# Designs tried in a protein design run: designed miniproteins, single chains, continued (2). Part 20

Each design is a single chain, and the fold is of that chain. pLDDT is the mean over its residues in the fold that is shown.

## One batch from the design tools (miniprotein)

Design m4665
Fold by ESMFold2-Fast:
Structure m4665 (fold): chain A 96 residues (1-96)
Amino acid sequence: MEERRREEIERAARELAELRLEARRNGGEASEEVVERAEKLAPFLESLPPEEREELERRMLAREVELLGADGEALLEALRAGRDEEARALLAEAKA
């Protein structure tokens, strides 16, 4: 993957993770600001091929667990390597 595209995916994944956590803090309701920010990302998300969309989803999950105080980088590596048991353990740690 090209470095520029990787950086764009990383930025979008971080922003989406933050928006999802903000919506959850509001009882699952998306504020007008959250909706506006998500809509600005929509054209980029729609432009991604399946492989890049999967990478974005992995990075978004990693960022969400990081914001909850767990090891997001470890989760990202476990997901990329297909280490499902390790990924589940890290997700459980973030929920605790």
Scores: mean pLDDT 74

Design m4666
Fold by ESMFold2-Fast:
Structure m4666 (fold): chain A 77 residues (1-77)
Amino acid sequence: ASAERSAALAALLQEGAAALAAARDGDPTGVERAKEIALRLAEQGYHRLAREIAEGLADLGHTEVAAEVRAHIDRVA
């Protein structure tokens, strides 16, 4: 992969981490953004990283959203 693609992936992972941090603080927009980022990662073939975000959401009690992300990963894998 090019350095540009690596930078884009790093930016998505940073946004995902920030979204999970916001979700931990009780911000519902953080849950929605984490879901969005996980779906983007899955669509780009980063299924393992998408599962890691889903696991983070499940750990925070957002099991329904996590299940939705996992179902999408299973569908595209």
Scores: mean pLDDT 82

Design m4667
Fold by ESMFold2-Fast:
Structure m4667 (fold): chain A 113 residues (1-113)
Amino acid sequence: LEELYEKVLELARKLKSLLDKMINDPRATEEEKKLAEGYKSLIDFIEKQLREVFKNKSEEEAKRFLLSAVDKLIDIANEMIEIARRLGNDDLASEFEQIKKELEKIKEEVEKL
């Protein structure tokens, strides 16, 4: 479980980096940039909650929270993929798709525990 937790934190950091690329894309609307900034704040909150849960809670609560966190990160990636594709930023869309795929694999592995 702890190895999967560390991988989720790494993917969350990478996802925030890709959100910065979205914010800096001159083709992105002001609303899309604000959405990406909001998602960065949400990811920061998720990371803080994950660290708290894994330090202070039971393994069962940590597993449940990790699954919830992964689902939220997948949802963010899905929305950003759609926006990146609309902007014609195929490279950025592919990077979000790769993070999504890695998160989906982690979700499957956590569910098997």
Scores: mean pLDDT 88

Design m4668
Fold by ESMFold2-Fast:
Structure m4668 (fold): chain A 75 residues (1-75)
Amino acid sequence: SMEEYEELKKYLKEAEEKVREYRKKGDVKGVIKIQMDLVSKLYNVPVEVLEELEKEVEDPAILEAIRLAKVFQKH
């Protein structure tokens, strides 16, 4: 639904902000933690929805997390 999509989009934008914070501090482990948390949240989201969310995201670490979640959907 639209509400579910908007909630996921909000979650991704909050994750992008957290990743930028960790990068400013040189905290690579923190970035990876956020990526793994995202994969866990997104792994059961349909590929079609993940493809739409990819268009809304600019951060490479968040994009990688979405792509990993898509791989889980294909297997």
Scores: mean pLDDT 83

Design m4669
Fold by ESMFold2-Fast:
Structure m4669 (fold): chain A 76 residues (1-76)
Amino acid sequence: SLEELTEEEIKALNILARRGDEPVSLDEAVAELQKELGITPEEARRILDRLVEKGYIRRLPDGSLVVDREALEKAR
């Protein structure tokens, strides 16, 4: 559930969820999180890695990321 996520991880997930089911590159996802949250690239990568680990984001074979909308809706 969303309770297992930090406030910043929830904000990051909501930012990336605006893209729907369209994959985003790792570099673009990092840049978007830096812009919206005012965090470092290292912090953005850490957040993305945790969201992948917890199943809210899927990493595709090409390294791009997509929000798992079903997991996100179930966690609410």
Scores: mean pLDDT 80

Design m4670
Fold by ESMFold2-Fast:
Structure m4670 (fold): chain A 72 residues (1-72)
Amino acid sequence: SEVNRIIADLLSLVGIQLEIDRGAPKSTVARDIESLTGERLDPSTTSYDDLRRLIDERERQLLDRLREIDRQ
């Protein structure tokens, strides 16, 4: 279901945040964000703060979509 896909993506975002907290390279973090969003990222020009903001933005988009789905 769409709900299950959104939940899986939200869990993936939590995993990426944990990667940053554990000191993962920007190249690893950028690749994993690209895999979820489909947007290309250059880790040489993207800061960790930029990567965290992209994660936060994607989380907000997914939560907004989840709220739009009619919960019977």
Scores: mean pLDDT 83

Design m4671
Fold by ESMFold2-Fast:
Order: C-alpha cells, then sequence, then structure tokens
Structure m4671 (fold): chain A 88 residues (1-88)
C-alpha cells in the first residue's frame, strides 16, 4: 500500500538522519561530508527497491514517491551542511 511504502521510506530516511547526526557530533566536517554522500547513495538504492517491490502501486504513484523522497533528501542535506558550517 502507499501508506506502508511511505512508512518504509520514512524509516530509511530517519535511520539515515540518526547516523548522520552521530557523525556530525563525533567526526570532522570532511569525514561527515563523505559519509553523507555514501548514506545518500545507499538510501536512494534502498528506497528505489522498496518502491519497486510494492506491486499495489501504479507507475504514477511510484513516480510521486520517488520525487517526494528526492525533495526531502535534498532538504535534509542542506540542513546538514548548515550545521557543519557552524562547527567549522
Amino acid sequence: SVQQTQQQINDVMDQSSTTINSFIRTQTPQQTQQQIQQIRSDSRSRIRTIINSDQTLSDDQKDRLFRDFDISQDGRSRVYRSIMQQRS
């Protein structure tokens, strides 16, 4: 279902945010930036698999979920950069 798939996407994003926030507190800004790039790539692949595995979704629904994820991930990335700049 759309609701179940959206929840799985949110769980992946929340896990990623928790990991990134830990790195921001414990690692250098350069190390954190490298980890963010890797986590973004990994999260994108996982979310694509989650969306594509839900056979109850139309192609239009899948496209909207992908777009919403991309927008949310870009927004979170800007917040992380702002936090790292404050630490420099």
Scores: mean pLDDT 78

Design m4672
Fold by ESMFold2-Fast:
Structure m4672 (fold): chain A 115 residues (1-115)
Amino acid sequence: DDEVKKALKALNDALKDRFSGKKPKISPKDDTIVAAHTLELLSRNAAEAKTQLELDIVKSMALMSISVSISSPSTPQESKDILRETKDRVERAKTPAELEKILRDTSERLFKLAS
């Protein structure tokens, strides 16, 4: 939607600034929306996982994304708290359906926090 498009544009502009030698800038709201959108995409990938390897790849990508957001100074503390809870749940997820639900529920919580 429009909020996701705005956040992705902010991320793209920040990357463009980095390549032009300028310090990247991203707001806490846009950073939270990017994290929410990433987890929503990974939730869809989890639903489509047909093998243990595909599930493990999605799980690893989710854990990496969550860890990056937790370590980011631009991520709000409330978002970090949600992401820490989610990290523990993702690490324990055993099925595509379980991983999909965890990532989808977390994405929804982050979008509500950013609104």
Scores: mean pLDDT 81

Design m4673
Fold by ESMFold2-Fast:
Structure m4673 (fold): chain A 80 residues (1-80)
Amino acid sequence: GLYSVTKLVDMGSREAVNAAIVALNKYNLEHGADGSVGISARQVGGSSYLRITAVGPTKEEAEKWLNEGVEIAEETKKKV
């Protein structure tokens, strides 16, 4: 089984949500995300909220990926 950790982030706009999803997908690609580690990010309904889920073979690895994903989302929000 994999560990899964989730956080909701208020992005302030749907545009910022979409930009964060693109940035997080790029981070996955550049940092070796596969079926056992990585970040999944989705818009909550039609809202300005982003649900970030990270998975890993350990809780520590899942939390590391989540923390990086939240930082990327917050930095992306500042640019939009």
Scores: mean pLDDT 87

Design m4674
Fold by ESMFold2-Fast:
Structure m4674 (fold): chain A 81 residues (1-81)
Amino acid sequence: SHSEVDKIEREFLNELARIRQEAVRTGDFAAARARAEEVIARTVAKLSELLSEEEVQRIRDGMLRLMDALLAGAEAERAAA
């Protein structure tokens, strides 16, 4: 169901937002990346029950790019403070 996919994606985005906030607060970007990778793996496992392998791979690639962008943004924000 598209509604279940949307729910899983919203939960993923909320978890990434929390990880980003903690990374800015602590400066522990290695721990933040490891946690984000765990969240991506759990999200991919859930999506694999609902979507094709090709769709899951496309979404996973997008999640990895989003993780990199958010962590880079967090590092820039912390450096500017």
Scores: mean pLDDT 87

Design m4675
Fold by ESMFold2-Fast:
Structure m4675 (fold): chain A 94 residues (1-94)
Amino acid sequence: MTVTVTAEPTRSPMAEITITATAPDEKYDHYFLYVGAADQPLVPVARIDQSAAVSTATFTMPYHEQFIAQVVAASPREILAWGPAATAKATYLP
């Protein structure tokens, strides 16, 4: 599996973040896309559809020096495995 993240500057000090992940192997019941800034904890933003070749989530958040995206396998109680991580930086251009 692979994950990519891109960050686009907006007119405000906000960035538009797009995370894309390829289909995982089906070892675990659920896979999620997590995102955070380099200085903040990762939070789940989308569930990966294991029947789809690619899963994508797009959202906006305040600009940070670095955005981190990671795929995780999780049960209802715990994270079972951390997958590949990707990083992106957006430059604020007013």
Scores: mean pLDDT 69

Design m4676
Fold by ESMFold2-Fast:
Structure m4676 (fold): chain A 113 residues (1-113)
Amino acid sequence: EEELERAAREYAEASRKFDEAIQNGDVEGAQKAAVEMLKALRRLVEAATDNPELIEEVKKIVDEGIKKITQPGATIEQIRDVFAETATRIAGLLAKYDPEALERLVEAVNRAR
């Protein structure tokens, strides 16, 4: 729970930085913030579930998302879309294989905001 709360705070902080970067048209800031959000989301999943196969699949999805977000020439729209797709895929896996972990993760993130 302590690790879950820490990861949730990291996610909330990165989310605030991401929104600020988007508002300012800061592509590099948006990339950095999106990467930190995905890293925090991976830590949230690792803290919320004890399913090792689910954790490994989420790691793969996060790594793919980070690779796309950090591509040279990526636009703010592309960064936003890739983040949304990546987060949706992760949420879908949790909903299917560990819905209680998804509930704990969502509650932790909402509490950190």
Scores: mean pLDDT 88

Design m4677
Fold by ESMFold2-Fast:
Structure m4677 (fold): chain A 72 residues (1-72)
Amino acid sequence: SLVEEHDALMDRLGALYAQLTPEQQAQFQARFGEIQDRLRAEAPSMSPEEQERRVLEELRELLAFVEALLAA
């Protein structure tokens, strides 16, 4: 379910964030800010279902970003 996927992504993000250096955490915060700005800009034109799907998509991209930081 979407709830299960969201919970799994959030749990994984939290675990990976704790492993980041202060410099990598700064990069994460910058990326997270970009995502928040996009979601705020797009939200008024989206249905509630579209908003939920979009949040999930952005969380997946954010997870990939954090995994890439740790791989470098």
Scores: mean pLDDT 83

Design m4678
Fold by ESMFold2-Fast:
Structure m4678 (fold): chain A 100 residues (1-100)
Amino acid sequence: MDEALNRIFQLTDEGGQAYNQGLAAARQLEAVDRAAGERIRRELDEARTEFQDALADSLGEAVTDPSKAEEAAQRAEEKTREFLRRVQELIAQAQAIIAS
């Protein structure tokens, strides 16, 4: 249980770092194209909410039922990978608009 919980906490930190990178890209885009930057920021915030809700659910399940802790941690890892991919897509979109 403790190892699985620690993994989920580490994923929360990793997601936070990715979110900050996405915010930096959105802010750079807002300086050039405010509307496009605000769009990227909204999509980033929506993805973050989805990610945070998924991790909260995994933490709750792991705490409530220790026999499911590993399964919950694996789902949290999958949701983290989805979020990181989405952040990278949004950063790439921002960079493409800035370069155009």
Scores: mean pLDDT 88

Design m4679
Fold by ESMFold2-Fast:
Parts: C-alpha cells; sequence; structure tokens
Structure m4679 (fold): chain A 82 residues (1-82)
C-alpha cells in the first residue's frame, strides 16, 4: 500500500495538482485556498484524499507526511469556511 501509493503519486504528479485546482476554481473558491492547493506536493494531495476517507489509517501509515497534510487541509478548510 505505502510503496504503491508513492509510485502512483510519482506517475501523476502534475495531473493531481491541476485537477484539484480546477475543482476549486469551479466552486468559485477564493484565491487563497487555490494558492494553498498549488503549494501542496502530489504526495500531500494523495494523502489528503486518504485522510478524508480514513484519517486514523492515514496517520498510522504516513506518520511523516500526515502532519503536513493535516495542517494544509485545515488551512484550506479555514479559508473555504470564512
Amino acid sequence: LLEELRKEIEEENDKVIEKVVEELEKLGVKEGPVKETRNMTPLQLKLARYYATDPELTSELFEKEYEEVAKKMEEIWKKLEE
């Protein structure tokens, strides 16, 4: 799982970032959240998806990256909520 996830991220780096930015722009999200998303690494974006589904599993498997992903997710959500 962990190695397969990193392999997938390496293959789809640019595509993952562009898709997330496009979705945020479609929602009419303010520039701030869009900038935060563009500054996330492909690994952090993939981990954010897993974090939304199962945060405990994500923190156990990706403890090194989990804190950064959770922090960036929290900042994005704060800007979306206003």
Scores: mean pLDDT 53

Design m4680
Fold by ESMFold2-Fast:
Structure m4680 (fold): chain A 63 residues (1-63)
Amino acid sequence: SMETEEKIRKLLMEKGGLSEEQAEQAIQLMREVGAEIGAAFIKKFGGMSEETAKELVELFESE
Protein backbone atom coordinates (compact mmCIF):
# COMPACT_ATOMS: atom_id res chain seq x y z
CA SER A 1 0.00 0.00 0.00
CA MET A 2 1.01 3.65 -0.31
CA GLU A 3 1.13 3.91 3.48
CA THR A 4 3.58 1.00 3.82
CA GLU A 5 5.66 2.35 0.92
CA GLU A 6 5.96 5.70 2.75
CA LYS A 7 7.08 3.91 5.93
CA ILE A 8 9.70 1.95 3.98
CA ARG A 9 10.93 5.11 2.25
CA LYS A 10 11.29 6.98 5.55
CA LEU A 11 13.04 4.03 7.20
CA LEU A 12 15.56 3.86 4.33
CA MET A 13 16.24 7.60 4.52
CA GLU A 14 16.24 8.16 8.29
CA LYS A 15 17.79 4.91 9.58
CA GLY A 16 19.35 3.57 6.37
CA GLY A 17 21.15 6.81 5.53
CA LEU A 18 19.93 6.82 1.93
CA SER A 19 18.91 9.80 -0.16
CA GLU A 20 15.36 10.00 -1.49
CA GLU A 21 16.51 8.87 -4.95
CA GLN A 22 18.46 5.93 -3.49
CA ALA A 23 15.44 4.92 -1.40
CA GLU A 24 13.26 4.90 -4.54
CA GLN A 25 15.82 2.75 -6.36
CA ALA A 26 16.02 0.39 -3.38
CA ILE A 27 12.23 -0.07 -3.29
CA GLN A 28 12.15 -0.83 -7.03
CA LEU A 29 14.99 -3.32 -6.64
CA MET A 30 13.21 -5.11 -3.79
CA ARG A 31 10.06 -5.37 -5.92
CA GLU A 32 12.00 -6.92 -8.81
CA VAL A 33 14.48 -9.22 -7.03
CA GLY A 34 12.88 -9.70 -3.62
CA ALA A 35 13.34 -8.11 -0.21
CA GLU A 36 16.33 -10.23 0.86
CA ILE A 37 18.53 -9.34 -2.14
CA GLY A 38 17.32 -5.74 -2.09
CA ALA A 39 18.26 -5.40 1.58
CA ALA A 40 21.77 -6.69 0.79
CA PHE A 41 22.26 -3.93 -1.81
CA ILE A 42 20.93 -1.30 0.60
CA LYS A 43 23.52 -2.38 3.19
CA LYS A 44 26.24 -1.72 0.59
CA PHE A 45 24.96 1.83 0.05
CA GLY A 46 25.00 3.15 3.63
CA GLY A 47 26.21 0.47 6.02
CA MET A 48 22.67 -0.01 7.29
CA SER A 49 22.32 -1.98 10.53
CA GLU A 50 21.09 -5.57 10.60
CA GLU A 51 18.06 -4.60 12.72
CA THR A 52 17.02 -1.91 10.24
CA ALA A 53 17.46 -4.35 7.34
CA LYS A 54 15.23 -6.86 9.15
CA GLU A 55 12.53 -4.22 9.74
CA LEU A 56 12.74 -3.28 6.07
CA VAL A 57 12.25 -6.89 4.91
CA GLU A 58 9.31 -7.37 7.30
CA LEU A 59 7.58 -4.18 6.12
CA PHE A 60 8.13 -5.05 2.47
CA GLU A 61 6.88 -8.63 2.87
CA SER A 62 3.70 -7.41 4.62
CA GLU A 63 2.82 -5.56 1.39
Scores: mean pLDDT 73

Design m4681
Fold by ESMFold2-Fast:
Structure m4681 (fold): chain A 93 residues (1-93)
Amino acid sequence: MFVVESVEARRIGNKTVIKVKIKNLGEDENVTVKVYSNVDTQKQLLAEKEVYVKGGETVTVEIELDQIPSPKILVEVYNEKGELQDSGLAHVE
């Protein structure tokens, strides 16, 4: 089981850097992090990244986008079976 502890999104020039802090409350497993834009209208997948996380550990997953999404992004985290574990929202600063 994964929990999103924080989501930060920051504009750097024409790019957006997203940092997702994720805690694994279960056994050692891969987590898939998906980033979406246009969350209040038409949800669009912008990026995904898979990271191995040891049981009990917290990791920060960094994702760089070559675009500036709508003022808000949605992050969803999935387990190895493709089951949604948690989500978080962030404004692009």
Scores: mean pLDDT 82

Design m4682
Fold by ESMFold2-Fast:
Structure m4682 (fold): chain A 85 residues (1-85)
Amino acid sequence: SMAELNELLEKNAEKIKERAKAMAEKIKEELPPEEAVKKLKELVELLRKELEEAKKLGAPEKALEAIEEAIKYAEELLKEEEEKA
């Protein structure tokens, strides 16, 4: 059913958010600033692709918001690391 698909998309988006935030923090903690910048840019690009795919599938707004929150979080860490690089 569409309701089951929407629940799956919301759960997947929330997992993407959690994993992306954890990965961004790990990148910040483990890598020197120049390498962290490169990896965070790659993460942001991947998340933007996930957002576009979710939009194409007609994902519910909550799923889109979760991915957008992940992008914003990674971009904030990217800005911090760029200032150190």
Scores: mean pLDDT 86

Design m4683
Fold by ESMFold2-Fast:
Structure m4683 (fold): chain A 64 residues (1-64)
Amino acid sequence: TDEALRRVIAEVNAALDYASKGDLEKAREHARRAAEILVEAGVITPEQAERFYEDVLRLMEEVA
């Protein structure tokens, strides 16, 4: 679903932006929201969503 993927990209971009500014709390909120959108859209399972969240957290470390 193209709409869900666009929303996920927006949330991941927000997570990276907040991480680059040192706002790790807001960055994590956006990373979690991205994972939740993928589960709600039926793209991944809840177990896969935890892995996706961890992948976004690793990307956040690279920009912080």
Scores: mean pLDDT 84

Design m4684
Fold by ESMFold2-Fast:
Structure m4684 (fold): chain A 96 residues (1-96)
Amino acid sequence: METLKELEERARRVSEETGVGFGIALRAVQITRAAADAEGVTDEELIDRLSVEAARLYEKLLYELHYKQKLGYGGALIRADNEVYRWVRERIRESL
């Protein structure tokens, strides 16, 4: 199981690569790791690539839900968490 320190280091790299804020990058990394663990995938390169894509998707969804659809920030986070988790799992299955 990946440690919090390892997740934070991965999130820092994702934040730097994407321009997405650290908090959103950390959520995306945690979701991607949870999806990878659920599918039994340990491919670190695939996990890193999907974490980057997940961070970009998360920021886009959060903006759409919170700013355009006027959903409260907490509700927007919950919906973004669920949608990104589903998306990452589908991408992993396509790669197997």
Scores: mean pLDDT 83

Design m4685
Fold by ESMFold2-Fast:
Structure m4685 (fold): chain A 70 residues (1-70)
Amino acid sequence: HMERLELYRKATEAVRKAIEELKKQGKKISTFEKNELMLFARDEALRNPDMTLEELYEVALKKLKEILES
């Protein structure tokens, strides 16, 4: 049993790590792109509550790269 607040906190941490990683690579990330990633990560965490922080981070990182390529 995992509360939605805990899942959202996990999603928030995964998103922050993904953003920090791409900023270290010199990428610029807008507020719009950050919000899009956050909504995606929250949905993923709710859909797959057993997903680890590391797995969610990898999924968020892949999604952020896709967002930036659009």
Scores: mean pLDDT 84

Design m4686
Fold by ESMFold2-Fast:
Structure m4686 (fold): chain A 88 residues (1-88)
Amino acid sequence: SKGEKYYQRGLVLLAQKKYDEAIDHFEKALKEYQNGGSPYEIVKVYANLAYAYHELGNDEKALKYLNKVKKLSPKFADDAAKLLGLNL
C-alpha cells in the first residue's frame, strides 16, 4: 500500500540517520494509515516517530508519540520508553 511504502522508506532513512526526512515519511505513512490502516500499523509509525524525535534530542515530541502508542498498546509503549530512557 501507499502507507506501507512511506513507512518502509522512513525506516531506510532512519537507518541512514536522516531523522528529519524519516519523520516526514512516517507522517505521510500515518496520513495514509489513518484513512484505512490497522491499529497495529499506526502503532509502528508512532513508535518510530518517537525514536526519531528522541535521536534529534526532542524528548517532548518523543513522549507525545509514546503516549499515543500507550493508548493502543500500553506494554509496547512501556518497553519502547525503557529502550529510549524516557518515563511515560
Scores: mean pLDDT 87

Design m4687
Fold by ESMFold2-Fast:
Structure m4687 (fold): chain A 90 residues (1-90)
Amino acid sequence: SGGLAGLLRGSVLTLIEQGRYDEALDLAQTTAEDNPNNPVIMSTAYEMAGRALYKQGRYKEAAEYFRKAAEYSPDEKVKKSLLEKAKEAE
């Protein structure tokens, strides 16, 4: 998919695959800060931040970010998936 959310997801996953977890987290956080009125972008950004934190072994922080992502998600199935990821990180 060609939207900003799709581009953010692809870019953050590439940084994670390269072991560049701090850069992945920073990109996700700055994208959320730049798009505070877009719930889909906010949800995607917090989910991607959670994935970067999880890869760093920062499991409690990852769970918090997955819960934040779920709060912003307009899609009930995506929200449930994010809450499951939060529970698995704990």
Scores: mean pLDDT 86

Design m4688
Fold by ESMFold2-Fast:
Structure m4688 (fold): chain A 107 residues (1-107)
Amino acid sequence: EEVKKELEKKIEELLKEIEEIRKELSKTDPERAKNVEKRLELLKEKIKKAKTISELLKIALELAAEVTALTGDVERFKKELEELLELAEKVGDEETKKLIEELLEEI
């Protein structure tokens, strides 16, 4: 399905960006970089085990949150949440939709 391909691409892009940030962070804050590496390993395992579009949506949300925690870019986070909300609506994932709507209210 098109939604699955869009999610897989978004997940790949977010993983790549977090890895780039981690490499840069390792030069200034090695302990924080190790913590990011550990979280990335856990997220990669979740991706390997994901069997549903809803699971991929939740993983993409966790990755977007990780990028935001590392960059402080709230405007980008809002945009990522809006894109994920549209995908959740397309697949009828009411649980993930509500979660994203709540996060958008806090921004």
Scores: mean pLDDT 84

Design m4689
Fold by ESMFold2-Fast:
Structure m4689 (fold): chain A 113 residues (1-113)
Amino acid sequence: SELEKILKELGEAIKNKDEDKISKLIAEILELLAKSEDPEEIRRAAEELFELLSTLDTESQVSYVAGIKAWLEAGEVPGTGLKLPEHTKEALEEALRRFGAASTDPAVRAVVA
């Protein structure tokens, strides 16, 4: 799956602390999620995205989550004009909610709320 490949690249970018590549890969993941018609693939990829983000430091988690939340509120993939389908938006919002609930960090919980 193309989503699986890009999620692996995101994991490597996080290990390498390549902030520009992390931002680019998150946008590419959102684009692929918007194009996917498989609800199970969308759900798993959304969960894996937030699991990968949970390995970052607090400041980075807050920054990337705030960005994703803003894109969800806009209803479109950043820089593309590609609309997020409602089922993709719902899957990302649910994964974000679970990510926030699992966090012990008050700053991360606050940005998710």
Scores: mean pLDDT 82

Design m4690
Fold by ESMFold2-Fast:
Structure m4690 (fold): chain A 81 residues (1-81)
Amino acid sequence: SLTKEQALELADRLIEIAEKYFPKLAETFRKLVEENKDDLEGLQRAVELGAAALKTYGLMFDEEVAREIDEAIRELLEKAR
């Protein structure tokens, strides 16, 4: 499982990816992370939901964008180990 610091770092990087493709989603995700920053379980859930939302939004608009998001998220999760 991610530590609080690792979860926050991963969240920031996911927000950065969201800002490239879905700026409005990035604002919502940033707010969700801020609301849960003092609750590790809530923070981990926010990161998981954010990643899932990014993948879903990508699939709704462009298959190539969805693939790029999936690869980036996978790399970030791998590095957070």
Scores: mean pLDDT 73

Design m4691
Fold by ESMFold2-Fast:
Structure m4691 (fold): chain A 101 residues (1-101)
Amino acid sequence: MKEEAIKLVKELYELAKKVSKEDFQNALDRAIAEAEKYLKDPEAAERVRQTLREIGEAILNGDLEKAIEIVKRAIDEMTEYEKQALLGALRLAVEELKKKI
């Protein structure tokens, strides 16, 4: 759901303040890699990867409003399978950062 995606982006934003930029980028890269394994369609994989990178960039720039706008647009435009991969990646990134990464 869109509400869950927004909540996860807000959690990533708060966690990003508590870790190094490198730790944040490493957690996001791991989440992207896991999403790519889940997506068999190269075009779907690229859309999810690009969206996650854009969200991460907005968060690192301190722009929570832009990060929320990106995830809202993605949820509206993505297929159900792409949405599940995106949400899974966001959840994984949150979990990795909560583990002191």
Scores: mean pLDDT 84

Design m4692
Fold by ESMFold2-Fast:
Structure m4692 (fold): chain A 65 residues (1-65)
Amino acid sequence: MSEMVQLYKTKRDFYTLQAQELHDYLERNREKLSENAIEEGQRVIKEKMEQAAALDKQAADLLAS
């Protein structure tokens, strides 16, 4: 149980970091990127944040059990 909670928290942090790094990259390079690249990047950020939120909920649910 505790090992799974730690794994989910680690994966949550990984996805959150990926989303932050991609967001920073898009902001710094906005003028150099195509509209399609920016749109795709924003979609990936949203997906990563949703994955992080799901993992955080799963970790919390395991702790509540």
Scores: mean pLDDT 82

Design m4693
Fold by ESMFold2-Fast:
Structure m4693 (fold): chain A 91 residues (1-91)
Amino acid sequence: GREEELRRVREELNRKALKTTSRVQDLTSKIKDEDKRKSLLDEFNRQVAELVREALERVRRGEPPEKVLEDFEKRLEQLLKEAEKKVQELL
């Protein structure tokens, strides 16, 4: 049913989010300033949570899960690239 589809989509979104968050955690481990590292991670985690919320709402409204997941992955990649740039500026 719809609840099973939403659960499956949520699990896939969380799986992709965790993979990207782990990559950002690895990148930020090079930042010596603890406060700057925490700030960057907190901002990134907030942005990822917002993307997950938006994606779930889109599926709930009847958008195709495949398209929503593709858009989510593209936005995650953009956030990762932005995080990589911010890390380089702090090194």
Scores: mean pLDDT 86

Design m4694
Fold by ESMFold2-Fast:
Structure m4694 (fold): chain A 79 residues (1-79)
Amino acid sequence: MVKEIYESMSPEKQKKIDELERRLADAIHRGDVEGTDREVDKLTDLLLSESPSPEKAQKVKEELDKFRDELLRATRDTA
């Protein structure tokens, strides 16, 4: 679902996602839990705004909430 939304986005929005993913990776590597959470929030908001229907938006939110929990755990374990 998330990948499908990314593929349907404009090149400008895809670059924004790519930049957020880079900042997210940097935050994880630094053990910056607050930074990781912030970048995940930005990524979630952008992907939800691009969802073509409320049903798909709900599915994306579920995937991203699960992803957030995993990343926050990984960030704490990386530091």
Scores: mean pLDDT 77

Design m4695
Fold by ESMFold2-Fast:
Structure m4695 (fold): chain A 104 residues (1-104)
Amino acid sequence: DIEKELEELKKGIKKAEELEKKGDYVIAADQYLGLGERAYSLGTEEGKKLAAEAYLKAVEAAVKGKDFELAQKALKNLEKLAKEAEGEVKEYAEEALRRARELL
């Protein structure tokens, strides 16, 4: 069931990427943020890595859409993930956080 949820979340990210390509940056950012929160809630290493990716994409899309409040919400979630994560997930989340901070 977790594997099926991960696949559905990955499909959600692709759908949000299509919204971003259409210039619907703020809507895409909101979708990425929600997908990241859901991925994090799975409690798995893969879910946390997907959350880091989704939160970074949320910051990127929010900045493009000039929604800096939404960008800060996504950044805060990414900061929490980087602080609480361990091992490979921590390295992945810290790199995503570094990239997100460069955009702000």
Scores: mean pLDDT 90

Design m4696
Fold by ESMFold2-Fast:
Structure m4696 (fold): chain A 77 residues (1-77)
Amino acid sequence: SEVKEASRLAAENILKVAETAEELIKEYREDRKKLEEAAERYFERGREEGERNEEGREKILRVVEEGERKFREWFEK
């Protein structure tokens, strides 16, 4: 019966879509965590570099602080 075969194929396709959606959500969560960790490392490195730069220290540290604040505001939306 064409109706029985169509119902079986529809069920298989729905399960495939659900599995793909679960995988995409997992990847998104993992990528989001990686982005946060990368940003934290970037700003920490920026602070360390700023502290080692006697002539530009205050300016560099201010730029890093502003960048970190803007990233957090965007990330926590």
Scores: mean pLDDT 78

Design m4697
Fold by ESMFold2-Fast:
Formats: C-alpha cells, sequence, structure tokens
Structure m4697 (fold): chain A 83 residues (1-83)
C-alpha cells in the first residue's frame, strides 16, 4: 500500500540520516581538518539529495532515490575509508 511505502521511505531516510551523522562523527576526529572539509561537503550534498528524495510524490520512486544516494555516498567515501 501507499501508506506502507511511505513508512518504508521514512524509515530508510532516518537510517541514512543516522549513518551520515555517524560517518561525520567518525571522520571528524580521524582526518586532517582540510580532508574532513571534503567529507563534510560530500555529506552535505547527500543530505540535500535526501531532502529531495523525501519530496518525490511517488514514495516508491523516493525509496529508489534513497538507495541511489546511499550507493553514491558509499562510493564517494571509499578514498577516506581505511579498507
Amino acid sequence: SMEELEKKRKEMAEILEQEIREVEAYFSSRLPPEVFEEVKKILEEARKELEEAMKIEDPEKGIEKLLEIAGRLGERLKPYVPL
């Protein structure tokens, strides 16, 4: 149902927002300040895209967008992760 899809979108957005906050906290103490500013920009762009995903009328399309955002965020952060 549309209500179940909207609930799923909200839950996924909350998880992604929490992950963004945890990533920011993790890197804030582990990266040089100049490098951390690069990470902050990536996270800010992800937060903006997340807001756009929540404004999509079709919650199923919103969920698809959230998955794309999560994937791109992971790829963009790879150079900063020790593995």
Scores: mean pLDDT 87

